# Designed miniproteins, single chains: the designs that were tried, part 93

Each design is a single chain, and the fold is of that chain. pLDDT is the mean over its residues in the fold that is shown.

## One batch from the design tools (miniprotein)

Design m3240
Fold by ESMFold2-Fast:
Structure m3240 (fold): chain A 82 residues (1-82)
Amino acid sequence: SPEEKARKIYDEFVKDFDEYVEKLKTASPEEAENLLKEFQEKADKYIEEIRKVADPLLADLYIARINAAVNYFKKLVEEKKA
């Protein structure tokens, strides 16, 4: 179903998010900036995949969650640079 496809895409996003957060723990400030760029590019891809399979309301909910995770990752990167 579209709902199951959207959930699977989001589950893959969460897995990538966890991996990137783990990588960030040992990253230098320069490496942290590169990880942010890579993670943003992956997040954009997940958003596009969700838009293709989910109805607009369900898509908007998952996109909001993805954007919240990206914003949290940005905060972690800024803390790493301090």
Scores: mean pLDDT 89

Design m3241
Fold by ESMFold2-Fast:
Structure m3241 (fold): chain A 57 residues (1-57)
Amino acid sequence: NQAAIDQMRQQAISMLNDVLATDPSVNQDRVNQVIQMIQNGAYSVTTLQTMISTLSA
């Protein structure tokens, strides 16, 4: 389901943007690079699920 995958990408991007806004200790350049890679579809569904799980923990 493409809509579910798109929702997952948007959720991961939203969570990474929240990390950038709330955690000054993160590597901001690396987080921005990851966001761009999500936006261009470079990650698998499994990788996106792992990111969401890690960020929501």
Scores: mean pLDDT 79

Design m3242
Fold by ESMFold2-Fast:
Structure m3242 (fold): chain A 87 residues (1-87)
Amino acid sequence: SVEDILARLRALLERLHAQGVPPEEAIDRLAAALYLYFQENPQLSVEDKEAILEAVREAAVELYGPAVEPAVDAVARKLRAWILETS
């Protein structure tokens, strides 16, 4: 479910932050996990995919601060382009 993936992605971010992984590397790992999840779940609506992207953005900013917004926005833009191509 959307709730299950959001909990898993948040747990991943919290672990990476606790381990001292730099923001850019943490966001890259998050992007890879999101891409794989969307590829394995093509039945997800555009609305569900957008909700997941927005929740992930909020979690990343909460843990790493607003300085990560440009990196998260770049990832979201690439994923949105891919979603539109495959929807």
Scores: mean pLDDT 81

Design m3243
Fold by ESMFold2-Fast:
Structure m3243 (fold): chain A 58 residues (1-58)
Amino acid sequence: AVDALRERHAARLQELMRRVDEEIAKAPTPEEKQAILDRFGQETARLLAELDAEVAAL
């Protein structure tokens, strides 16, 4: 169960990274790129915290 849960979260994280890469590639200014990176960092931290909480609840 834990391995399947981690695999699903890893796939979700990879999809998030793919979307962020597309947004960064389209962002023309350093300020816009930094805003995307800041948002990505927050969402990544949240996804990892959700994974840890779900694993702990098993």
Scores: mean pLDDT 79

Design m3244
Fold by ESMFold2-Fast:
Structure m3244 (fold): chain A 85 residues (1-85)
Amino acid sequence: AEKEREVNRILVEAYKRIQELKKAGKSKDEIYEVLLEAVDRIAEVLGDPEFGERMKKRIEELYKEGKSIDEMFREVARGAVEALE
């Protein structure tokens, strides 16, 4: 479906950007902003602001728990796939 392709494109772009920032030695805070932007873009594609709010809260909790960017990215990807059904 069109939405599925767009969501997958956003996830791939976010993953590539995260890897670029890691190689550039950017802070976890700066990389975390890429995840927040990806969540907003996915929520817009889905037409579901509630998805955006729930996912941002979830990754904020993971961030406060000291979880890795990779773990937070996996949660975003999982939630997006579930939302596409």
Scores: mean pLDDT 86

Design m3245
Fold by ESMFold2-Fast:
Structure m3245 (fold): chain A 84 residues (1-84)
Amino acid sequence: MREEVIKKLEEIKKRAEKELEGEAKKFLVGSLDGVIELVRQGKLDEAINNLEIAIIKAKEEKYELSAKYLEEAKKLVEEAKKAE
């Protein structure tokens, strides 16, 4: 379960690394690295909270593509939490 979620989060990170540049890329990669570590530790609620904060910040900074990737990551972690 967690390994599958981590792999999908790493795939989101890889796609973002190809499509984003500069501060938007650094922000998204750093946010996803933190979320991946929380998921690895089984801290799914903390991962979801961190993603919500990151999405708000990305939207405030006008990193629209970063916000979209973070929303995709949040949905993935929320579905993992519902599946036990």
Scores: mean pLDDT 84

Design m3246
Fold by ESMFold2-Fast:
Structure m3246 (fold): chain A 69 residues (1-69)
Amino acid sequence: DAKVAAAEAAIRADPRISPEYKDFLAELAARLLRREISLEELMAALRERGVPEEDIEEVDRILSEVSSA
C-alpha cells in the first residue's frame, strides 16, 4: 500500500508527465506494484493507449525508485 501510494503521488505530481495520461499511468503502476499485471503487460498497455515514449520513460524511472525503497 505504501509503495502504491508513493508511485501514484509521484506520477500525479510529475510535471514531465502529460496530464491526460496521469490517472491511467497511476492506475497501471498501482496494478504492477500489486503484482496484478507484469511489466510486459504494463508496457504493452501504455503503447496501445498511445502514451508518449517520454511519459513511459518517466513512469519507468518512478517505478524503479519506488521498487528500490
Scores: mean pLDDT 79

Design m3247
Fold by ESMFold2-Fast:
Parts: sequence; structure tokens; C-alpha cells
Structure m3247 (fold): chain A 71 residues (1-71)
Amino acid sequence: TDRASAVGAATYRALRKAGVPLDEAKRIAIELANMVLNGEPLEKLKERVDEIAKKYGISEEDRQRILALLE
């Protein structure tokens, strides 16, 4: 599976684990996956992951897992 799908899946699982409702978690995961698919700069992708983690309370472990998929 491509990197965008992997990032999307990891983000969705992290958001659901943090208690984010299904519809919101799905929307955010799709947004980030599309940013990866569209070739957004790595710095912008990392900034977006950090924003999502802070806003929705994603664990440090899950944040690091998502960042590792962006390398």
C-alpha cells in the first residue's frame, strides 16, 4: 500500500484511540493522506501532524509513528 494510505490509516487509528468521533477522525485522516498524495513538502506535513496531535490529544507514541511514515 502507498505511503499516503499508510499515513491516513495510522492517523485515523490514533485519532479514534484519542476519542475523536468517527466522522471527524475520517475527515482529518483523509485530509492528511491527500496532502501526502499531492506531494506537500515534508516540513508542512510534519507541521500538520503536530497541529493534529496537539489539538486532538494524540499520544507521543502515535505521533512518532505517523511522522516515521512520512520519511
Scores: mean pLDDT 86

Design m3248
Fold by ESMFold2-Fast:
Structure m3248 (fold): chain A 70 residues (1-70)
Amino acid sequence: LSREELERLFDRMGLGDEITLEQAADFLMALVMLGYITYKQADAILEELQKKGDTLTREEVIDLVLKHLE
């Protein structure tokens, strides 16, 4: 799974450069449903994103997803 594929999914879901934690959770669930990540990976990523605050950047979410795939 590449950065470009994650950015395309972000765009297809109508998400901007700044998103809420709820929107990030929806994005992670979409990745699980598409078979790109597991539920355990999604939960771990969401827990780390919760610690960053109420507003998240697209880059923060994508970078953290890619980190958990390594």
Scores: mean pLDDT 85

Design m3249
Fold by ESMFold2-Fast:
Structure m3249 (fold): chain A 77 residues (1-77)
Amino acid sequence: SKEEGLKAAEEAVEAVKDKLSEESYALLKEALKALREGDAEKAKELAGKGIELSKKDLTEDEADLISAGFHAALNGL
């Protein structure tokens, strides 16, 4: 569901927040807000930018978990 996907995305971002730059964390938090507001296009754009920027700081598995959470939430919209 959208709610379960949103929770997974939020938990994935919070789990790695100490590894993220301020810029990537801000983008991912804005993407989560867009998901809560039902703005799928904005959420997808912001999540894509935030995930791409985060790849320098995260392992592939950590970045993939964030991506999977956002995809699950977007598919629930």
Scores: mean pLDDT 83

Design m3250
Fold by ESMFold2-Fast:
Order: C-alpha cells, then structure tokens, then sequence
Structure m3250 (fold): chain A 81 residues (1-81)
C-alpha cells in the first residue's frame, strides 16, 4: 500500500540521517572537516527526505522516522530552519 511504501521510505531516510550524523560526529572528533561536512549534508538530506514523505503521505511511521532523523541531525550540531 501507499502507507507501507511511505513507512519504508521514511525508515530509509532516517537511516541515512543517522549514518550522516555518525559520520559528522566522527569527523568532528578527529578534526576531519570534509568528513564532518559530508556527514552533516547526509544528515540534513535524510531528515528533509523523511519530513517530505511524512508531509506528503500523512504516514505516522514516516512522521516518527522524520522526528528521529531530526533528533540525529540536531545531536550532531545541526539546526532545523
């Protein structure tokens, strides 16, 4: 169903955001500015993707994925605007 696909897409976007946040934290800890920047780009991209899926579909699972993606991005030092 559309809702099942939305939940899957949201989970994938959340995983990308969490991976990006982890990469950004590792880059910051090691002083690797390129790794930090790449991680932050991946983290915000994953959050924005999950948010758009949630907004487009109204999927509760996609909405939860978006909130978790946002938390990961913010924990890595990102700001949602």
Amino acid sequence: SEMERAAEEGREARRAAEEGAKLAKEGKASGDAAKYAGGMILAIGGYEHARLVAERTGSPEAREAAERARAAFEEAGGKVE
Scores: mean pLDDT 87

Design m3251
Fold by ESMFold2-Fast:
Structure m3251 (fold): chain A 90 residues (1-90)
Amino acid sequence: EEIEKKIKELLKKAKEAIEKGDLEKAIELLEEALELLRKIKDPEVRKKFAEEILELAKEILKKTTDKEIRLKAIGIILRAIGLIIEAEME
């Protein structure tokens, strides 16, 4: 529950950062959320959060041409896809 609440707060802040154009901050928040997601035992809950992280990272890619930010967002997308696949296999 504490970890789930923390992830929800991080994702909310990431959405706000994307809306403000603070894409570096959004990347940091999504990376923190991914790290916490590894501690979630429920595969359905992990999959749901991983799907939300995936969509937010895709939104970052649509908003920037900066190569460094794009590379980090792609890294988040790949990690989120991996977590979704792992949850489906459980």
Scores: mean pLDDT 87

Design m3252
Fold by ESMFold2-Fast:
Structure m3252 (fold): chain A 92 residues (1-92)
Amino acid sequence: NAVEQAFLDAVRRMTPEQELEAKKRIDEEIEKLKKEGITHPQVLREARAAVSYRTAAEIYRREGRFDDAQMLEAEADREKEKLNKLIEEVKK
C-alpha cells in the first residue's frame, strides 16, 4: 500500500523536534475530545490517525514531494470523515 509505505517512511525520517510536535498535536486533539465527554477508544484512535497522516503530509510538503503530501492529506481527510461519523454515533 503506497499510502502506508509513504507514512512509515515519513515517520522514520522525523527529527526529534518533529516527533515532539506531532505528539503535542495528538495530545491536544485527544484532550479536546475528552473535554467534550468523548472517550470511546475507536474515536480516539481515528483522531490520532487523522493528525498523524496530516503531520506526515507536512513533512513531504516541506521536502517538495507534493504527490506524496497530497496522497497523505487525502488519507488524513478520510480519517477525519470517519472520525466525524463515529462522534455522531457516540453522541446518539
Scores: mean pLDDT 84

Design m3253
Fold by ESMFold2-Fast:
Structure m3253 (fold): chain A 108 residues (1-108)
Amino acid sequence: NVIEEIRNLLLQGRELEAFQLALERIQKTSDKNYIIEILETLIEYTTDPFVRNMLKSALSAVKSTSDINLAKKMAVLGLEGAIYYLQGNIPKAVGYTLRVIGLEIDSQ
């Protein structure tokens, strides 16, 4: 069970590995409820308040759209941004955040 693996990695302080596993599984799924479950698990067990708030924003975006492809794209970009932030690559983290905003504007 991937949710149990993500939870166990976060409980071990292996946050980057947990986010990388979550990203891989979101990229492979077409199930919006599974994307929501992964994001909620990351939110519950992450210790960084900035990362938690980024994930809450991504979760809100996923829940607000009926387009599964757009939901998946937003979740992937949000997780890639969080991964870059956790790696200390702030310029890339900002770039991925701006791409999510651009997709929201273009979907109007």
Scores: mean pLDDT 81

Design m3254
Fold by ESMFold2-Fast:
Structure m3254 (fold): chain A 71 residues (1-71)
Amino acid sequence: SLREKQLQALREAYRAWAERVGPEQTAADLERDAKHYEELAKKYAGKNPELVKSLEDIARELRRLAEELRA
C-alpha cells in the first residue's frame, strides 16, 4: 500500500542519515520528529480520524527505528 511504501521510504531515509551523522544523533532526530507527529495527532484528534491514524503510524515507526539504532 502507499502507507507501507511511505513508511519504508522513511526508514531508508533515516538509515541513510545515520550513515552521515551517526546512530546517536539520528536516534535523537527520530525521537524529536516522532514527538512532532504525536503532537499533530493530538491536535487533530476528533477532527480527522484517518489523518490521526497516519500520524500515529508514522510516529510509531520513527520510535521503532530510534530504538533499533540505540540497540
Scores: mean pLDDT 83

Design m3255
Fold by ESMFold2-Fast:
Structure m3255 (fold): chain A 85 residues (1-85)
Amino acid sequence: MEKQKIAEAVQLFYEARKNTTNEEVIEHVEKAIEALSKSDFKSAYEHAKKALEMLRKLYEEQPSKNLKEAIEHLERAIKLLEDLL
């Protein structure tokens, strides 16, 4: 089950990355994906949480459908990571 959850989380990170152009958010998402490839679930979780916090702040400033979708994808990925911690 662990491999399936990792694959789903990676997919959700790629979907979140497609729905934002903010370079700092993209960097945190990419670091989360890299951490998952190393089975570093704590680092993946922390980077994903930072990306989510930044996206939520961006959404408060300028709400958009793409930002909402990015937030929803990251929230789902973080929930999967919590099951792996």
Scores: mean pLDDT 83

Design m3256
Fold by ESMFold2-Fast:
Structure m3256 (fold): chain A 70 residues (1-70)
Amino acid sequence: TEIKEKLEELIKNIDKLSVEEAIKKADEINEEASKAIEAGELSQEEILELQKLMDKFLEKLNEKYLKELE
């Protein structure tokens, strides 16, 4: 899905973004995903895949966030 590709790209480029920029992009992707889920546009398998990717993103964001809080 387009949403999945955006999230995978964000994960790959997380070290190139500020924490604020990464959070903003993740929020936009999450809003897009939430709307698609509410509209019935995503399958259960797609929802599970996005959940897995979001978990991976949050782990990387946590490491980055701690570094930038300095």
Scores: mean pLDDT 80

Design m3257
Fold by ESMFold2-Fast:
Structure m3257 (fold): chain A 74 residues (1-74)
Amino acid sequence: SMDEEKLRKLVLLVEEATREGRVSARTAMEVYQIVEDYLAGKISPEEAYKRIMELLRREAPEVAKEIEERIKKS
């Protein structure tokens, strides 16, 4: 679905930003916990996307803004 594709792209962009040192390893681990909840069927892809973006806006606001722009352009 479009929501699952958005979530997949979000996770890849978080991995890229973490590799570049722009997102902490701790924040990346919190993102992975949300992804695990989605994979376990506990939350929808839309809910996972929302929770990850809320986390990024708190911990790495400039990265969150750039990710939203990149996803919108796709």
Scores: mean pLDDT 87

Design m3258
Fold by ESMFold2-Fast:
Structure m3258 (fold): chain A 99 residues (1-99)
Amino acid sequence: SEKARLEEALKRLEEHMEKNKEALTETQLLAIRGFVKLVLGEAPSVEELEAMIAELERAGDLVTAAYLRELVETVGGEAAAKKIVEELKKAREEERKAR
């Protein structure tokens, strides 16, 4: 079911991109494609995922940002992403205390 949800969320995102390709900037298209590759092909970089969504929101593309949030929720959710960020912050603080 998880894989089916992910595939359907991706299909909706791709349909949205194709329908709105003339309205999307080159930067927005690159950000969306980079985000999709990161989520599907590589270990998720939480900072990059959050930066991509924030960049789309700043550009005013709230619809594409919403599709990406749904995709993140499908693959593990925002809660999982936040836990990774907190662990990274703890690791950095411990390293600073050791120096």
Scores: mean pLDDT 57

Design m3259
Fold by ESMFold2-Fast:
Structure m3259 (fold): chain A 60 residues (1-60)
Amino acid sequence: MSEEEQRELAERLIRTGLRAHAAGVPADAVVAAVETSLRSHGVPQDLVDAAVAALRARLA
């Protein structure tokens, strides 16, 4: 998977997580699900950390 593909995946999962939170899923559960999904796809930890930080900022 390319770095571009990894970023696109992160953006898609963040959007999905934000929609789930809007539908009543707790923020912590959304963050955990996005982190787990990114890691299961072999996304580097640096990008996972950046995606989690971006998601947390949007949930605040």
Scores: mean pLDDT 84

Design m3260
Fold by ESMFold2-Fast:
Structure m3260 (fold): chain A 100 residues (1-100)
Amino acid sequence: AEELYEEGKKALKAGDYEKAKKLFEEALKKAEEEGASPETLAKIYVNLAKALLELGDYEEAIKYAERAIELANKVEDEITSGVLQLEAAVVITIAKKKLE
């Protein structure tokens, strides 16, 4: 999952949002199959939501960002949890504004 996640982040930074989406979806599936931590899952969900936001898939971006917040609430490191929640909240705010 880590390699797919890092490749997805590189695609996201390069503006290849469709490639980023596919890589994060593959990373998510593998992470869930491997029983990854809430932190790992939240990171994948946040970045998948960011890719969806850039693609104009606003409703789906909100769903994944909300899932990231739920998972971030289970993260023991309060700073990491707070950063993930903030990143997800930003995605939700932008997506909701685009749907208005």
Scores: mean pLDDT 88

Design m3261
Fold by ESMFold2-Fast:
Structure m3261 (fold): chain A 65 residues (1-65)
Amino acid sequence: MKEKEQKALSFATALGILGLISKFEYEDDKFYLYTDGTEEQFEEAKKLADEFSKETGIEIEVYKL
């Protein structure tokens, strides 16, 4: 659980640095990523989140602000 949380936090931080997300939330062993701005940013964040979720088993959802 803590190990998965650290991986998810690192992933969210990397997406934030790349400008693909504006914020994230962690609740009930699930990550929520929020994007602002363009459809391109949203699609890229969603693609990366889907791949990360498949590789790690961590539940991640991406929302557009």
Scores: mean pLDDT 77

Design m3262
Fold by ESMFold2-Fast:
Structure m3262 (fold): chain A 86 residues (1-86)
Amino acid sequence: DSSTVLKPNEELLNIVLQVTDKTELTLGELLQNILDYIRKNNLFDKKDPNIVNVSNTPLGKLLGVDSFDINDFSVIFDTIKKNSTP
């Protein structure tokens, strides 16, 4: 786990604060919190549990997509990097 602490911007922070009270998190903690957000909001596709449906959600607006494959963590990592500062 990286010791680098990141500060989410307002849009990412509004998502992570639904699952944590921390405002400064590592990349791994931010990834885990986004996964917890997906689970909490039941965003997994009903027909394919590898697909996450984020259309019309704050997370979907932040990611710029309507859906993504949960096994492709690059979508989430790229979004965290664009929406946080060291």
Scores: mean pLDDT 80

Design m3263
Fold by ESMFold2-Fast:
Structure m3263 (fold): chain A 79 residues (1-79)
Amino acid sequence: SQKDLNEATRLVNRLYGRGLSSTDPEVRRAANDAVIAFGRAVLAGVDPKKLLEAAKEAMKIDDVLESARTLAEKLRKLV
């Protein structure tokens, strides 16, 4: 649904913002990789409910680097 896609997008953007606020190049790269993986999954027509579930699971991880890497990995498996 559009509501699920909007919520998933908001969560991914929040993670991306946290990643870009880091001075660590590895964290910034992981955040960029996660956003690219999200865009690819959206373009591939992945169910918004699955996108939202992946975003929610990643958001449970306090460490930004691990959260971003987990999100990218989960999204790649959906394509």
Scores: mean pLDDT 90

Design m3264
Fold by ESMFold2-Fast:
Structure m3264 (fold): chain A 64 residues (1-64)
Amino acid sequence: KKDELIAEGTAKIVNGLRVAKETKDFEKAKELVDEGIKLLESANPEAAQRARELADQELKKIEG
């Protein structure tokens, strides 16, 4: 069950970043990233914290 949450959470974060790059829909991108982080928090709070930091950095780069 935890492995599924990690996989789904990671997939949502990656998809959110893709949406930001391809469409510049930052509202939708942040929504997907937040959903992914919540799933990761349920399985591994420490990994979720690292993922949030990395996702925030990547979104800032895309926003310019």
Scores: mean pLDDT 82

Design m3265
Fold by ESMFold2-Fast:
Structure m3265 (fold): chain A 69 residues (1-69)
Amino acid sequence: AQEELRRLAEELRRLLEEEAPEMSERQINGAVEAVLSGDPVVMRAVLADLRELGLERSAEVVERALELV
């Protein structure tokens, strides 16, 4: 679980840098930390935010992370 969450967090960072290069370091770190935390409340909030921004690939990574917690 932790190893998979770490891998998904790394994938999320890569995708956010690709899909949203103008996104702040604070926002990217917040999303990555949410996945690493394993806290479903924080992860669902990040998922909703990514969907509102139209970052569909990044949102899919968070959805997969939620399946592990």
Scores: mean pLDDT 84

Design m3266
Fold by ESMFold2-Fast:
Structure m3266 (fold): chain A 80 residues (1-80)
Amino acid sequence: GEYKVLSEEVEIGENSVTVTVTVETPSGARVVVKVTADLNTGKGETEVLSQGEGVTEEEKEKAKEIAERRAVEAILRKLN
């Protein structure tokens, strides 16, 4: 199996962009990750909102990486 993005929700605020990504792991479990980018400081924050049964630490970290890449892409689309 491979990692799949099942959903992506982008919320553009006055001083931040929030991207919530649901990632399916190779095992078929789901991880919901929230990435918030502060537009004033350029700092990002990544939070796992929920994870399915049997998600490993490695799968969780990979889901975070995928969500962070999606957040960067969303910001770049906003600036272009």
Scores: mean pLDDT 82

Design m3267
Fold by ESMFold2-Fast:
Structure m3267 (fold): chain A 68 residues (1-68)
Amino acid sequence: MTLEEFKEALKFAKENNLQGPEGERKLADYYEKQGKTELAKFERDVAEALELIDVGIEKAIERNKASR
């Protein structure tokens, strides 16, 4: 990734208020449009991992409530 590509990705994310899993998915779409398939795949994998972490936290909270 070049510095210019990084700056444009940051500007895109800032203009669209993109954060967390959704932000990573929008970055993946941005890279895909530029033909950067490997970077797009990486960002999609990161988005999936962030979603799994969020689900894992929710399930941990549910288990802690059940143990009361």
Scores: mean pLDDT 68

Design m3268
Fold by ESMFold2-Fast:
Structure m3268 (fold): chain A 99 residues (1-99)
Amino acid sequence: MDQPDLHIEVEIKGNTIILTIRGGGSAEVARAAAEEIRKTLGAKKVYATVKDSDTIVIVAELDKPATREDGEKAAQAARDAAGKVLGTEVTADVEIKVY
């Protein structure tokens, strides 16, 4: 019965965090989320790609092995950035996978 605005999948592999955001694919959201993730994690590289109208993929590379907590911070940063771009509160369903 919960209808989240966004679905965020987080994959952690070594020093890399990959976020797949579904439910609001825009260039403005992608750019804002990537910048917020970069600042929040101190990431050395962050890339954002809009795959379609509903899907954004963000890849963040860290200077250290990424942890589940880093993934949780990245998902929260993406949610906060989306809310700022949209001018409203945004709910997100978050799934985290560590490899």
Scores: mean pLDDT 81

Design m3269
Fold by ESMFold2-Fast:
Structure m3269 (fold): chain A 71 residues (1-71)
Amino acid sequence: MTAEELIALFERYAQGQIEMATQAGDDELKAFVEAKLREFRERVEKEKLSAEEIRAMFKDFVAEVNKRVDK
């Protein structure tokens, strides 16, 4: 995967989680995902991130979302 493909995947995943959290009334999960998406966008904008770094960020984000859903 290219960096651009990984960025698109991260954003699509985050938007899907926001939609699901909204439908479930999970305001805490929605706020968390929105904050992480904002942080990710800022880092991509300000830093020259490699595809490996973006992939690591995506894996960490998915793991954190799964921990919050697994309650």
Scores: mean pLDDT 81

Design m3270
Fold by ESMFold2-Fast:
Order: sequence, then structure tokens, then C-alpha cells
Structure m3270 (fold): chain A 98 residues (1-98)
Amino acid sequence: SSLEELIRKKIKELREIMEKLEKLLAEVREKGELTEEQKKELEEKVRELEEEVGILEILLGLAKKLGVPEEIVAEAEEVIAEAERLIREAEELLKKYS
């Protein structure tokens, strides 16, 4: 269905943002410092991730009612949980280097 395709696309977009954020978090942790450029990039990626999570949550509300495969719903829920974990980790790093 078109809804299934849209959810799959949003999962992919979320994973791409998460990969970039994880790489940035790893670089900051390894160097023990947060540059002004990295701070802005972290803040930007957190906002992007929060927005995309919100959209995916709305789509999942529709998906559960419209018979989208359970496997896709489960994958989307897992991606949301991973995204929320990364947002928390990024916020903690931002606080640490404030």
C-alpha cells in the first residue's frame, strides 16, 4: 500500500539521520571536546530526528488501523525507540559541554 511505502521511506530517512548523529556522537566522545560547529550540527540533527519521529508516529497510528504488515509496524517502533535513545544521548552531551 502507499502507506506501507511511505512508512518504509520514513524508516530509511530516520536511519540515515541516526547514522550521521551516531558518527558525530562518537567523534565528540573520542576527542573529549565539542566544537561550536559540532554543537550546531548536533542541535540540527536532534531537531530533524524529533520532527521525523513525530511524522512516523502519526503514520503508525494510521497503519495499525489500516492493516499494514505487523513486521513493518514493529520495525518502525524499534527505529523510533532507537531515535529517542540517540536524542537523549545527544542532549546529555550538549549539557556536558555547555
Scores: mean pLDDT 88

Design m3271
Fold by ESMFold2-Fast:
Structure m3271 (fold): chain A 59 residues (1-59)
Amino acid sequence: GLSPKEMLEKQREAAKKAIEAGFTGEAEEVLKILDAVEPYVDKSEEELEKKVEEERAKL
């Protein structure tokens, strides 16, 4: 499987492609979540997922 860091990088690339295709709103929200959880990428996958969920709840 992918590491948490690799998963974040793939999500970031997908969001950038979505912005280029004109899907800016959702992609910008994804990028904000990824930036907020980046400090947790070296922690467990479970802890990273919890932080992603917390950031999504703020939207």
Scores: mean pLDDT 75

Design m3272
Fold by ESMFold2-Fast:
Structure m3272 (fold): chain A 62 residues (1-62)
Amino acid sequence: SSMEEQAKKELEELREAMRKGDMEKIRESLQRLGELVQQEPSLAEQIFEEVKKIVEEYHKEK
């Protein structure tokens, strides 16, 4: 639950950073998500899928 909440917040920060084109914040959010996956590997697939969707969405809707 706590780790899932952190993942949601980091994914939302990634979405905002991607929308703004803030490369520094994008890198920071991805690093935090990677650390969270290291702490809770069971979330890895969900986090990866969501990151992929975010990246694809903003790449296409640029």
Scores: mean pLDDT 79

Design m3273
Fold by ESMFold2-Fast:
Structure m3273 (fold): chain A 95 residues (1-95)
Amino acid sequence: VQGQILEIQLRTLAEMLETLRRNGSVSDEQAKEIEELIERGRKALEQGDYDKAQEYLEKASRIISELEKKSSLETQIDVSIIQLKGAVDIAILKS
């Protein structure tokens, strides 16, 4: 039953969006766009339109994937900056 798989995928995307919102990794505008895509996908699934449901799911997944990649990169940069500042502060204290 393809409908059950699509329901699981939609639920997973909703959970991923909530995680991005909690981490501050998505703007309110982007979060609203993703929620609208998830809602359209849910409505298509309820109507038995699996092709439309998959299309909305893919669009939402693509946006979430891009945001996760950006969030991961930003976290790595922030950690590197903190580590460099710490090393400089230690070097100043030792000199």
Scores: mean pLDDT 73

Design m3274
Fold by ESMFold2-Fast:
Structure m3274 (fold): chain A 96 residues (1-96)
Amino acid sequence: SYTADEVGQYADLVRALMRTAIATGETLTLTVPELTDELIKAIEDVAKQIEEETGASVTISPVKVLDPNRRELTITVTAPDGTVSTVTLVEDRPVP
């Protein structure tokens, strides 16, 4: 569970990773405790801001369920020069 402040902090980390991916063309990964609907929406809002600020294209994949305690969200970033990179968010929840 996240507070609104924690959702904002993770969204800011994803914003920084998207900017780094655009600048370097590198594939980046971030581990998060939980992929909540609120966090996913905040990331979608950040993706729109990045597209407006940089001219990049950002595509967010549907959440992929890897197992009951691990989900994945893939963000594909295409820079204005056509360089494609990804930012992957991996959920790392305690195994029951």
Scores: mean pLDDT 80

Design m3275
Fold by ESMFold2-Fast:
Structure m3275 (fold): chain A 100 residues (1-100)
Amino acid sequence: SEFEKVKQQAIETLEETKKFLEEKGLLEELLPDVDLDELIERVREAKTIRELIDELSRAINALLDAIERTEKGSEVEKFLREALQRLGDAMLQLYELLKN
């Protein structure tokens, strides 16, 4: 299923983001009000394209807030912007699935 592939890509992106931020000791600093494990679980449990779009929108907003808290030009900013682009690409794929 194309839906399941997009969901899995989003889950992998969020899991990689969590691991990266945990290894840097920045998870609580950059995402103080976001339970990333809960967000990953909500993405996993999404049953419809619209539910997945809603959860990815929340993830994108969380990453945008994290980027604003990062040092400009840092490895962390670059990683988060790449994660943001991957989630944005997933959102575009989901909108294309809604047309079909």
Scores: mean pLDDT 89

